# Designed miniproteins, single chains, part 103

Each design is a single chain, and the fold is of that chain. pLDDT is the mean over its residues in the fold that is shown.

## One batch from the design tools (miniprotein)

Design m3576
Fold by ESMFold2-Fast:
Structure m3576 (fold): chain A 117 residues (1-117)
Amino acid sequence: MTIAEVLEETARGLEAYAESVEKLSVEEAVNALYGAVELLENAAIQLERLAEKEEYKKAREVARELREKAEELRKLAEEAEEAYKEDKEKAEKLVKEAVELLRETAEKLREAAEELK
């Protein structure tokens, strides 16, 4: 598997999570968002392992960004889960913000994949 393939597959997975989350209840959406966090963390680990060569410096930078996005997404999921008990409107806004983060991250990964080719 090439670095570009990892980035393209991860972007596709994030887009699939974003589309699914928009159709789910808040409770189900939170569970799906934790799945997306795992996808980002696994992609970062894979990119770090592949980025040992000088020609792959860009992949190491992307791996770091994926870890940062995974942490941001985890915080949004946790906040949505906590908010759901007292303020459903706040929980819905947090889920919507998470969907936007997934889409923006997918777009950046597609751009990074093209730059590595």
Scores: mean pLDDT 84

Design m3577
Fold by ESMFold2-Fast:
Formats: structure tokens, sequence, C-alpha cells
Structure m3577 (fold): chain A 108 residues (1-108)
């Protein structure tokens, strides 16, 4: 469970928001795995900075676990959000919420 990870109170608040926005259990599982990986990378680096989601790893998870159509839509949204924030390689947790919100709107 992602709730067993070493996360700040602010990070836990953002995770609750992601769980509220994301209805698809497969997408929730993909985001949980990406977040877990980001936390392990932060811990391994001895970094106490913000949790950074690796875009390439997130895209790989989407391609493995979602339909090609859903993965392609999410990849496009990820690229748009990453471009808006000036970093194509990583997303913050707040960026991941924005990806989730845009995906929910696109699939409603």
Amino acid sequence: SIWSLELSEEERRVLREIEEVVADPRLRAVFAEAISYAQLEREGAGDDGPLLIDVAYLKDLLARHLSPEDAALLEGIIDEVAAENGNPETLSLEDLVEVARRYAAATA
C-alpha cells in the first residue's frame, strides 16, 4: 500500500486527492507504483526534497497495464503537463493530480 510509504502530510493529502479523482482501479494501481518508485529513488538518493515521478517510467507502466488507446491519451496529457512545467523528464505530485483531472475530463 502506498499509505505505508515515508511521505509528508502534504504528500498524503495530494495522494488522497488523486484517489478521489481517479475512478479506474488500473490507473490508480499504475499511479501507486510510479509514486512508490519515486519514493524509493528519493530515499536511495538521501534526498528530502519533493517527490518526483519519472515520466519515462510512468509511460512504461501505462503501456504495460492500460489499453493502447488509454495509454496514448494519458501519454499525451503527461507530455502537455510536463511541457507546461518546463521539465519533460519528471512530474511533481501536483502535476500528477493535474494529469488525473485532465484524463477524468477527457473520459467523462
Scores: mean pLDDT 81

Design m3578
Fold by ESMFold2-Fast:
Structure m3578 (fold): chain A 63 residues (1-63)
Amino acid sequence: IKVTITEEDGKYVVTVEALGKTTTHRYDTLEEAEQAAKKLTEVAQLLVDRAQLLARLAALLAL
């Protein structure tokens, strides 16, 4: 999981790379971008943990 904040055209772009996917979000202030980056990082970590748990469950159930 990688989260980066870059400044473009007076706005702040948050780039999130998780689970092989890349998403970008734009914010008007650095504070908003930092809060969003923190929230997105927490959600991405929960998704990774859940994906691993589901993979193990699927193996047990032969789904």
Scores: mean pLDDT 76

Design m3579
Fold by ESMFold2-Fast:
Formats: C-alpha cells, sequence, structure tokens
Structure m3579 (fold): chain A 63 residues (1-63)
C-alpha cells in the first residue's frame, strides 16, 4: 500500500498499515524538526522510543 504525506509531499509505500505509519512519521518528523528517528518493528515500540526522543529534543530547545 502507499500514501502521500501532506507535510512533505513524498509518497511512501509499505507492505502493512503499521510499516506505512512508521515510515510516514519518520519522514514527517525529519522534515519538520530535523530529528532522525531510528527504524522500529512495531507501533508500540515506536511510541515509547519516539516519545523519549521528542521529549529530549523539546527539552534541548527550551533549555
Amino acid sequence: MKKTSPITGKTIEAESDEELALKMIREEVKAGTGVELPEVDSVEEAFALYQDIVSEYIKKKLE
């Protein structure tokens, strides 16, 4: 399956909804913040890991 990001305009293709969502969030976060998110195998793993990374990014920006 495939979907076009409204933020980046890039079309992302994946074998599953979960993989597509993970690829989409990585591309959109990188485009919006410059932060590169690592690849993960599940949405649950992504939620925990990405929340920690985003929290650190915000903390650094706010000093």
Scores: mean pLDDT 70

Design m3580
Fold by ESMFold2-Fast:
Structure m3580 (fold): chain A 65 residues (1-65)
Amino acid sequence: MMLSLEDLEGIIRVSGGELPSTDSEIRKIGTILYTYYQNDRDLTKTTEELGISRSTLRRILKKFG
């Protein structure tokens, strides 16, 4: 699913996170946060869907969510 850059930026801001400096990072972090919320905060399902480790997701949530 394609989200706009503005949608992804909004997700990061609403989560209380610091906004990344580049569009590519905003897309990556915003997509991760969006997928996490869409999966009812299920770490395992989110990590499998995105192909990232649980440690990576946890670090992103700590910094941006």
Scores: mean pLDDT 74

Design m3581
Fold by ESMFold2-Fast:
Structure m3581 (fold): chain A 85 residues (1-85)
Amino acid sequence: SLEELLAELKEAVDNKASIEELMELIRKVIAEAEKQPLEVQRKVYLEILGLISDWKERNPDVSNEEYRELVNETNLAIAEALKKQ
């Protein structure tokens, strides 16, 4: 379920998951969110962005370049999902 995938993403953030692991979970969350009404999708996408920000705060050793790449890939995935509306 969407709630289970969001919980897994939160756990990955807390457990200092790699960018690759986070991006895999983010894609799964977005794929499930696409099945929901647009208002639910927007709330989920904002939550994903907040979780990415939290991940960066918990991982000060992550470079600004790596963080920027993660944010950019996430934004592109969200944009593609929203275009399907």
Scores: mean pLDDT 84

Design m3582
Fold by ESMFold2-Fast:
Structure m3582 (fold): chain A 80 residues (1-80)
Amino acid sequence: SEEEIKELEKKRMTLEVVRGLLQAAISFLEDVIARLEADPNADPALLEKYRADLASTRQQLAEVDKEIEEINKKIEELKK
């Protein structure tokens, strides 16, 4: 129904905001890691921590992307 579609679209909008924030965080972490990798005096423990944060953030993004895809499929089913 139209009401169910609107509720799913609202949920998708919230998830798309979260996705955008995670994408921004990934870009920031990739930039920081690249700078640390280029610095021979960089703290190896700090580099490992940022790499772990990047891996965790990428996993969170993948989960959000999957949930958005599931919502998109439900919306398409309801439009039939």
Scores: mean pLDDT 90

Design m3583
Fold by ESMFold2-Fast:
Structure m3583 (fold): chain A 71 residues (1-71)
Amino acid sequence: ARAEELAKQSRDAFEKMAKWAGLDEEDIKKVAELGEQAGRANATAPPGEITDEAARLFNKAGKIILDKMEG
């Protein structure tokens, strides 16, 4: 289960970031889900590499956090 390990690690990291940034429960959940998807999408990449799909999902999660910090 490399995909599950990466999904859990990414989900936990993004959930912590979202909570620290003061997002509401719905946005925390959305960011955590995007982080989980990004980690899972990156499971086929060798160490130190990121897939286009994983990069897109990471950027999407990050944008939600940044948009909330600005508003």
Scores: mean pLDDT 80

Design m3584
Fold by ESMFold2-Fast:
Structure m3584 (fold): chain A 90 residues (1-90)
Amino acid sequence: SLDERIDRLRELAKQVYEKYGKEYIDKLFEEAKKSVDPEFVEMLKEVFDAAINGDKEKLKEILERLAKRLGVSVEDVADMLIQMLEEMVK
């Protein structure tokens, strides 16, 4: 379900934050803005911040906004982000 994906995203975001720290993660987002759409990167940062803060409603809204922008399902966006964060935690 989408709720299970949201819970997994929150768990993974916390693990990434604990492993790398806020300063490193902020630098990764700034570096990404140099090579990709800055608005898209800002939306990804909003997902990460909402996941860390435990704001499930905000996280769901941002995922829906990303899904509309990319022309895919909310579940597909959540699955893509879960895979990205799982690679960072390894």
Scores: mean pLDDT 83

Design m3585
Fold by ESMFold2-Fast:
Structure m3585 (fold): chain A 82 residues (1-82)
Amino acid sequence: SDAELVAEARALKAYLDRAIAHLEADERIPEDIRARLIAVYERVKAFAEQVIADPRSVSREEWEAFLRAAEEELRRLAEEAL
């Protein structure tokens, strides 16, 4: 449902706001990797904001596919940092 999708997008946006703030403060992460992680989080946040603004423009399948792609990108960045 649109209401369920919006609730998920709002929860994700709140999480990403906290995660971005944490990453910006974490000097233990190499600067280049940190910048790339923040960029992915900001892109996901922008998509969540779009879903909140217009939930009818995004299907459940599109939402889940976008999040899976972002998670895979984050996993690869984490592996590169090791």
Scores: mean pLDDT 86

Design m3586
Fold by ESMFold2-Fast:
Structure m3586 (fold): chain A 100 residues (1-100)
Amino acid sequence: KPSLVEQLEAMAKLLLEVIDEAEASKDPRERALLIASARGLVDLLLNEIKENSKNEEIIKLMEEFAKEFHAALDAEDFAKAKELLETATKEISELLKKEE
């Protein structure tokens, strides 16, 4: 079973790819589907962390990231979405590694 760190890192890579595809897309329908996919992926990761971590700080950071990430995607601010993803991935990975 992959660790929460491994799951977070894998999902972060997938999210970055989806955001890059959305930013590059010339089709508004494709862009909307990619944005919806990125939103769904972050919600799945939040649920996985909530089910498998008892660390309130990790849960709060993930909830705040999900909220800000959804807002950035709704604004189609892909640069901000990428910055939020990079920052959250680093901070949450460090805390998850400390959980062992």
Scores: mean pLDDT 83

Design m3587
Fold by ESMFold2-Fast:
Structure m3587 (fold): chain A 91 residues (1-91)
Amino acid sequence: ETPEERREEAELGLKLLEFLLSLEEDEEARELLEEMKREVEKILRGENVEENTKRLEELAAKLEEKLPELEAKIKANPEEVRKLAEEIAAK
């Protein structure tokens, strides 16, 4: 994995996190998503990439416990999901 590939993945991750934050009303899940967004932004700046990637993995594991609630919100917003998928596919 090249630094450029990692940046592209981080940019896509940032867009996904921003989308999920726009749908999420649960305080705990929002805190996890906002922390993940901050870690992705640090990776995009080239700050402590290895440590911030590990932190993202830890946060992702915690978010996985909330996945059924988040999945329900995604399913409730099919138009926004379609728009995000189109934007990702256009890259």
Scores: mean pLDDT 72

Design m3588
Fold by ESMFold2-Fast:
Structure m3588 (fold): chain A 82 residues (1-82)
Amino acid sequence: GLETFLEKAKEILSEINDALLNDDYDEALKKAQELLELVKSNSSSLDSFVENVQKLIEAIKSGDKNGALQNLLKLVEALVSM
């Protein structure tokens, strides 16, 4: 259900944050892709959340730490509003 989704999403977001703070872009990318698959499998109505996960993935791929952290913050804000 939604509660289980929120718990898993929060855990993955925390892991992405830790990876980014440690400049571990490979782990951050892996976790961001896991988050994208979780979102895609659970809802067709989270278009803005999906868009922000995709932007996070692109920032990580480009090595843009500040852009990645900004997109991560947007995802945390979106998750809290659910």
Scores: mean pLDDT 81

Design m3589
Fold by ESMFold2-Fast:
Structure m3589 (fold): chain A 69 residues (1-69)
Amino acid sequence: MATAEEIVKLLEKHGIKVSLSQASEMLRLIDELLEEHSGVTPALIQALSKRFGISEEVALEIVELHLSG
């Protein structure tokens, strides 16, 4: 599973600055949304994109990083 530090580094590559606390909250919410949507769906990616104010492309990269670790 991805760490909060890995999420911070990924977002920094896309010009997005977040704290470790915010990255930890993002990871928790991703887990909640994965359970709610029964896996990676377009609806989950859209929900993350809207909630964090990031692009759907960046939201997908975060989810893929989390599932790959």
Scores: mean pLDDT 78

Design m3590
Fold by ESMFold2-Fast:
Structure m3590 (fold): chain A 85 residues (1-85)
Amino acid sequence: DQEARDRAAEERLTEPLRRMEREGVSLEEKAAFLERVAAELAESDPEVAKGLRAQAAALRAKLEAKSDEEARALLAEAAAALAAE
């Protein structure tokens, strides 16, 4: 029964996440959504909440990697613009 409830919780998350992917929602918003649901489930379904927090952390790690890449690209572009007078 508890296993069935855990599966139902996971199924409830699948559809919103698929919708967010279709709508092009940012990884930051997806991570925030997973963190909110994990907080709601922390007392009733701690194993599911732990999994959701791990997924949110993975998305935030991807965001940090992307931000570093974008920052490096912007700095390179600015340097090139200053050199090309």
Scores: mean pLDDT 69

Design m3591
Fold by ESMFold2-Fast:
Structure m3591 (fold): chain A 77 residues (1-77)
Amino acid sequence: SMDQIHKDAEAIKERAEALKAKYPDDERIQKLADEALEYVEKTYRSKDLREASKYLIFAGASVTLAEMRITVDKLAE
């Protein structure tokens, strides 16, 4: 449903904003978090369930990639 999509988008927004706050000087993390937030915004603006679902998937992928990069960087230390 659209209500569930908006709830999922809000969760992704919270994750992306947390990453931006925690890693302010990491340009790659900032870029990925900004891309996730842009897709969250597009999800909110979408009136079509198919389009909203597509942007939600892209938002999730961007924030997950940022989180995975942090995990890999920690393992390489």
Scores: mean pLDDT 87

Design m3592
Fold by ESMFold2-Fast:
Structure m3592 (fold): chain A 74 residues (1-74)
Amino acid sequence: SAVDEALAEIRALLEREGVPAEDIDGIIRGIRTAVESGDPALVATMARLVAQWLRERGVPEEVIERVRALILGM
């Protein structure tokens, strides 16, 4: 599915940045739950929370912007 493809791309981006597997699994689970809710406000909130978490850990802004776009495009 388009959702599974986007989540796989997010995983690959975060793995490249050295984000721990347990944190990636938590992020993917949170995004999936928000998307499956069908509530655009929850999806937007998840995109914001993920972006903030990545920024605090020094992930480059270009990667954060790509991850955010993938979440909002689901």
Scores: mean pLDDT 90

Design m3593
Fold by ESMFold2-Fast:
Structure m3593 (fold): chain A 112 residues (1-112)
Amino acid sequence: DLLEQVAELVKQGILTKDSEGLKEGLLELGLSEDFANAFGGLVDWTVKNFTLSEEEIEQILNEAVEEAKRKKKRAEENMKKNQLNSEEALETLKNIGLSEFLRELARLLANK
């Protein structure tokens, strides 16, 4: 599961304070430079503003992943109703999942 793999890399980035290692790992997973930079920037901001326990990081990431999966599933259902089952549709769904995860993660961290 791509979202769970991204969440694990984000967790390690926060715990180790290594946004560059996070960006490298995200690029290796096939994320765009824009997503890698956005997640890296969020981790840098988080590390500068908070000292979070591993448990707190896991709780926030799990909540963000589940919300992203829920929104991705709704987008997939809408695309199926429009008979959009191409490689472009799969890439769009991946990007929706990643953008919703990033948005929800940023929202949860900003409310700390």
Scores: mean pLDDT 85

Design m3594
Fold by ESMFold2-Fast:
Order: sequence, then structure tokens, then C-alpha cells
Structure m3594 (fold): chain A 117 residues (1-117)
Amino acid sequence: MLEEKVKQIEEGLKNDETRLELDADGRITYVSFSRDPARIEAFEAFLEGLVEGARARGTPAETLEAQAEQFEIIAEAARIVAEKTDDPEAKEALLRVAEAFERTAARLRELAEEARA
């Protein structure tokens, strides 16, 4: 899974493409990021909306924890690609993306704890 996400992110940088695909359960099946700061900002806003939507729907704790784990794997994959790239703009973009996924995963885990109470 981690190796698959690393390859997807590397491909996204080569093609300068921001794309996110989710299945019916909210699992990320494909992810790629461009260097464009505006697209990264829009993506950060999307992740914030995803947490707010999950809270509004009363998403089960088990689903929230599964989503958090996947987001943590994507964050790790982004950091791995950032360390391999010699493009400073790509590195900055990927580190920003990694931080956004890490923050979102933490919020989903907090929401899961609230759902169990």
C-alpha cells in the first residue's frame, strides 16, 4: 500500500496533476499532487470540509479510524517522495500536502474518540 501511494505521487509530479479518487466508503483509491500552491490550498480546504462532513453525518468510529490510517499512509508516501526529489518547489508542495493529511488524520482520530463516548 505505501509503495503504491509513493508511485502514484511520483507519477502525479511528472504529469503535474492534482487528482483524488474515492470509493463509495471514502477510501482513497488514487492520489496525485502538482506543485501548484493554489491547487494545494484548494486540497487543504477539501480535507477540512471532509472532517466537518464526517462530524455532521455521525460517521462511525471504525470508519473514521480506517480513513485516518489511510491518510497517515499517504502523508508518509508524500514525505518519502519529497526526500527523493531534487525539485525544491515539488519538495515544498509535498511537505505541505503531508502536513495537511497528518492534521486531517489527527482530527479524524479525535472525532472517532468522541463517537465512541
Scores: mean pLDDT 81

Design m3595
Fold by ESMFold2-Fast:
Structure m3595 (fold): chain A 80 residues (1-80)
Amino acid sequence: GYEVGKEAGTALEVSAELNELSDETIEKAAKDMVEQILEKVSEEELEGALEGVREVAEKSKNEQGKKALEIAAKILEEKL
């Protein structure tokens, strides 16, 4: 769970850093990342995946990346 969340979150942050994204694109990217996490983790691992995403968000220096990661974390929390 945790490593999957951390890996997915890091990929999203890198993507956001390389591109200027609209709010709609940021939300879509966050939703796509959550979908990828849900395909790779069981319900028991979901809390760990959320922790991984939150850690990447906290350490992120890119404002678009942080926003996308926070949206993804909120969606994951709603699935718990």
Scores: mean pLDDT 79

Design m3596
Fold by ESMFold2-Fast:
Structure m3596 (fold): chain A 88 residues (1-88)
Amino acid sequence: SLEEEVARLHAEFVKAYNDGNYEEAVKSGERLVEKLEELAKTSPNKKAVYQELARVYRDLADIYKKLGNEEKAKEYQEKADRYRSLAK
């Protein structure tokens, strides 16, 4: 299911981020936000999904900043801010 795929990608993202494997964290995190955006369209708890999207995009922005990619960091920070606003 979409929920099972989101849970798997979330676990992969968290593990990679905690391990300092930023390449794998970016890969799993970018897939995670894609699946969370799909989930947001059908979820009865849209606010919770938007909160999770805001958090993952913020973490992706932090990773890209650590990697020296300021353009991608800014792009994902703007997406994090958008979803944070939608979660209100």
Scores: mean pLDDT 89

Design m3597
Fold by ESMFold2-Fast:
Structure m3597 (fold): chain A 64 residues (1-64)
Amino acid sequence: SSMQQQLQQLKQQHDQLVAQLGERLTALTREAGTAEAAVLPPETQELLRQAGQTQHQIEELEKQ
């Protein structure tokens, strides 16, 4: 069904965003050497926001 296809696509998008966020955070940690002093770059903040939105959409579709 189209709903299952949409859910699968959203899960793939979410997984990609989480992977990108993980890579970005790892790179920032290696570069800065400090986890607390660095304000997250706007690009990383946007990825975090998008990951949260896709997670919410997945939960809404699964609860139907």
Scores: mean pLDDT 73

Design m3598
Fold by ESMFold2-Fast:
Structure m3598 (fold): chain A 74 residues (1-74)
Amino acid sequence: SAELEALRAGLEAMGRQFIDSLRARGASPAAIREAVEALVRHELAVAQAKYPEHAAELERIAREILAALDREIA
């Protein structure tokens, strides 16, 4: 759905900005990975509470976003 596509794009953008912010503060790649994983898990929980009918699709979106962001950290 358009709503889930917007959610994916927003979360990816948020994740990239968060990575850049942490790098600017001198965080290690390992620390950035932990923080990004925590951010995505938190945002997933919020989204699933708001859209429980899309819980499974949101889980898949979160996994894909984490994989993409992990490549940006290395």
Scores: mean pLDDT 86

Design m3599
Fold by ESMFold2-Fast:
Order: C-alpha cells, then sequence, then structure tokens
Structure m3599 (fold): chain A 71 residues (1-71)
C-alpha cells in the first residue's frame, strides 16, 4: 500500500514537469526495497518515465533490471 503512495508521489512530480525529481525519488525508494518485487515495480515505473523523456536506453535498462529482480 505504501508502494502506491510512492507511485503517486512520482506521478505527481511528472505532472509538474519535475522528471529529474521523480527519477531521483524512485531511485532512492527502489534502493530501500533492495532486490524485491516492490523494487522491480519501482524500476518499471522509472522505465516508463525515461520513455516519456525520450531516454530509450535507460528505459530499457530499468525494464531489464526489473525483469531480473522479478525472475
Amino acid sequence: MELFSIAGGALGLVQQGKYDKAIDFLDSQAKRYGNSDDAAFLYRLRSRIYEKMGDKEKAAEDQKKADEIAA
């Protein structure tokens, strides 16, 4: 449930155009969750934000990391 609050906070920053802050926020939260399914979710969310920024390479890297954690 806290996970949805984290996602909401990141999306709120994206809506304000604060993409760098949203990415930093998700990075710090994902690291706090370690290599868990919760961290995998946060890396997938960060990947989608990178896609919106046009950074396809970082988006793919985060997606791969999420898939490896969730395997």
Scores: mean pLDDT 81

Design m3600
Fold by ESMFold2-Fast:
Structure m3600 (fold): chain A 95 residues (1-95)
Amino acid sequence: AMARAESEPVEVELPEDGKLTVHVVADGGRARAYLNGQLVAEARAGESATKEVDLKAGKYTFRVELEGDRPGRAIATVLKDGEVLAQVEAEVPAA
């Protein structure tokens, strides 16, 4: 059966309308990053992905999911103007 792991959600606050960069690194499985439950970036096992999203000022819930058939780790990062606003991790541990 495929294993699935999810990060704890974190809040990201954007004080004014602007662009955020979402960077996802996937190891051992497929990683998907979500803002307010919407998929914003996806990376396949052993890959990374970077996506820019245009957002209105407000509060956003950020999380990452990892799905695969082996131990693995996913790291997702939200950046604004090169500064890290939030980072979340999901891990499927070795049995």
Scores: mean pLDDT 84

Design m3601
Fold by ESMFold2-Fast:
Structure m3601 (fold): chain A 70 residues (1-70)
Amino acid sequence: SMDEEILLKVAEELKKKFPEYSEQLDEAIELVKQGKLLEAIGVLNRLLGMLSDKDRTEALKIYNKILQES
């Protein structure tokens, strides 16, 4: 689905930008592949809460970019 494709692209781009969070992002990717979209969003929201204000702003820009291109 479109929502699955968006979440996968977001998680993959976040892994490139924040490789230190690869384990958490791999968890989110696996949840998306299982159709567990709300649980995947929960993992991503937890990750955003762990980021600095600057890095969180960068992560949200990545999300908005992918959403606009979808």
Scores: mean pLDDT 84

Design m3602
Fold by ESMFold2-Fast:
Structure m3602 (fold): chain A 61 residues (1-61)
Amino acid sequence: SVEELKKAAETGAELARAYQNNAPQSKIDELKKKLLEILQKVFSKEDAEYIVKRILESLKK
C-alpha cells in the first residue's frame, strides 16, 4: 500500500542518516529489521530481504 511504502521510505531515510552519523551497529540493525518488517507487508519475505540488502549496499557506496 501507499502508506506502507511511505513508512518504508521514512525508515530508509533514518537508516541512511544513521550510516552518515556513524550510529552504533545495534541501531542500524534495529532500523534494518524495522524496514524489513514494513516491506514484508507489501512484498514476499524473499523480495523484502533482497530489497533491504540492495538498499544497504547502495548506502555503503
Scores: mean pLDDT 81

Design m3603
Fold by ESMFold2-Fast:
Structure m3603 (fold): chain A 89 residues (1-89)
Amino acid sequence: KERELWKEAQERTKEALEKAGVLDDEKKSAEVAAEVFREKAEEVREEAPELAELLEAAAELAEAEVAGDEEAIAAAREKAKAALEKVLA
């Protein structure tokens, strides 16, 4: 079930990026992706808390990349890795 929700989140993010026309703009793409990830994390938090944590971590990573903060990027990347390991376990 978590894999189904993850696939749905990926499809929704792709749709949002295509609709916004920002696929070739890394900063704008990251901003759109972060927003979608946060919205989807709240939707699935009760049903799939591990997936919600992964989506939230992905949003934080995208936000850190937009800000260009190397320390924040490193911290968010570690958080995303930890969350992914929980989802894949």
Scores: mean pLDDT 73

Design m3604
Fold by ESMFold2-Fast:
Structure m3604 (fold): chain A 76 residues (1-76)
Amino acid sequence: SMEEEAYELGRRAAEEALASGEPVTVEIEAPSEEEANRMAQAAAEGAREAADELGPATVEVRVEGNKATVTVTPSL
């Protein structure tokens, strides 16, 4: 499902951010604002779970219309 794909995108974003030491941003375009919010939540959940496993990171979520943005910033 699109939510499962968003969750995996969030996990990968956290893995990349922690490996590089640099912020990683994932952008997801959805058919509607409601679906964008659901995808944003799934991606944020994936990123937070990966961060809990791999190391400290901050997960920030922003939704603008049908676009969801999740940014993972590794904590130094």
Scores: mean pLDDT 84

Design m3605
Fold by ESMFold2-Fast:
Structure m3605 (fold): chain A 71 residues (1-71)
Amino acid sequence: MEVKEELLKAMEELEALGLRKAKELGLSQDVIDAMQAHMAQMKAQALTLSTEDQEKLLEGLKELIEEMKEE
């Protein structure tokens, strides 16, 4: 239960970071909408994973978020 909440939070952080960068780069609204739709689908898929797979995904997402923040 807790790992699902952390996983969703991490995916939301990545989405927010991606959306901010997309807007800064002047990407079209169609691309931004497609990215949001894709992220919603990925969140739904992630929640169907086993707890062990969710934990591994969360670790990878945390590393990606840290790298993106450094940029």
Scores: mean pLDDT 79

Design m3606
Fold by ESMFold2-Fast:
Structure m3606 (fold): chain A 85 residues (1-85)
Amino acid sequence: MPSKEELKVFLEVLQRLIDAVNGDVSIEEAKKFVEEKLPQLSPQQQQLVLSLLNQTEQAVKNPELRGFVLGNLTLLRDGVLLEIK
């Protein structure tokens, strides 16, 4: 069972990846943020976040993938938001 604090950290990571896909932050900044927050996440969330970071890197290099990756990230973010309250 993820704690509310763990879910909040996961939400922060998802938002930073969304910001990177939208060009609001660099992919390098998103990677640093993920590395900082990663130890606060469960092993399953860590694996998922690393996969999502890889997808985000691909979307930044390949604009055709942005809609797909944003869709995945926003669906996960919205799901986490429902669990927090």
Scores: mean pLDDT 83

Design m3607
Fold by ESMFold2-Fast:
Structure m3607 (fold): chain A 100 residues (1-100)
Amino acid sequence: MLKISEKASVEEIAEALFLGAALEVQLGVPVEEILAKVKEAIDLFVKQGLISEEEAKFLLEKIEETAKKIEELRKQGASLAELMEVVREALEEVLKELKE
């Protein structure tokens, strides 16, 4: 698919949000706090016109789903490597959907 500048910008925003969340997960930050920060960032990106409300909703839903999986795995005593794998897989899925 030929990328246009706006879609490339959405992909870069998605990567930044997931990388930031991954760092917070590595630091042991509670999922609720990570989600609050991500929601604030997404709201700002919509207000700045960098992403649409539809794109914001899609990103938020995917990040909330990923956060729920991380919380469940943390409760089961999953390794940091397993948590990072979940984040990586979720980002790869999001980027594929944004390219199509």
Scores: mean pLDDT 78

Design m3608
Fold by ESMFold2-Fast:
Structure m3608 (fold): chain A 75 residues (1-75)
Amino acid sequence: DRIKVYEKAIELVREGRVAEALKLLAEAQYSLGPAVPEEEAQKLLEEQLKELEKTPLNLDEIIEALEELLAKLKE
């Protein structure tokens, strides 16, 4: 269930465990079936990690993005 995965990822980000949240999301892409091709998903994850390194204190923005994705999944 993607909804539960996103809820858990939001919890991890709120706890400052951003790396674990990203790992959980990557593992969910693999086990629940990729929404995009694996090669494209890998590139998106690498870009996201680079942005996280540039703005390591932007936890609120990460939480907002995950909450938007969760709302879209609840449709």
Scores: mean pLDDT 64

Design m3609
Fold by ESMFold2-Fast:
Structure m3609 (fold): chain A 60 residues (1-60)
Amino acid sequence: DTCIDDILNLAYELMKAVSDGDKAEAQKNLDKLVEVAKTCGLDADAIENIKKNGEQTLSS
């Protein structure tokens, strides 16, 4: 898969885990998504938005 395909797949898995109420799995997918975004060369603002939106979606 390309970088974009990897990012989209991880975003899908993150949202699925959130929908299923599996916060541990959602956190793992969020961490992977952030790392893949960094390795794919996304800018700092995009990476920060992914992290913040993911953390907010996981709620408290």
Scores: mean pLDDT 79

Design m3610
Fold by ESMFold2-Fast:
Structure m3610 (fold): chain A 70 residues (1-70)
Amino acid sequence: SEEIERLIEEAKEVLEELKKKGKETSPVLLFRATALISAVYVEAKILKDEKALEEAEKLRKEFVEVVKKI
């Protein structure tokens, strides 16, 4: 799905910005990452896209690791 691919790309971009900013990250950026990852997960579940679901789970785990370092 083109929409899932776009959401994954946007989520990756936001995660990279979070890693770059570290302790100077904003609540808005954290919220945006959470919203994008959740959107990928929900769309993947609805479309039964196993690859997209696996990617969403990888993004979620990466987000948790980034947040731990804030």
Scores: mean pLDDT 83

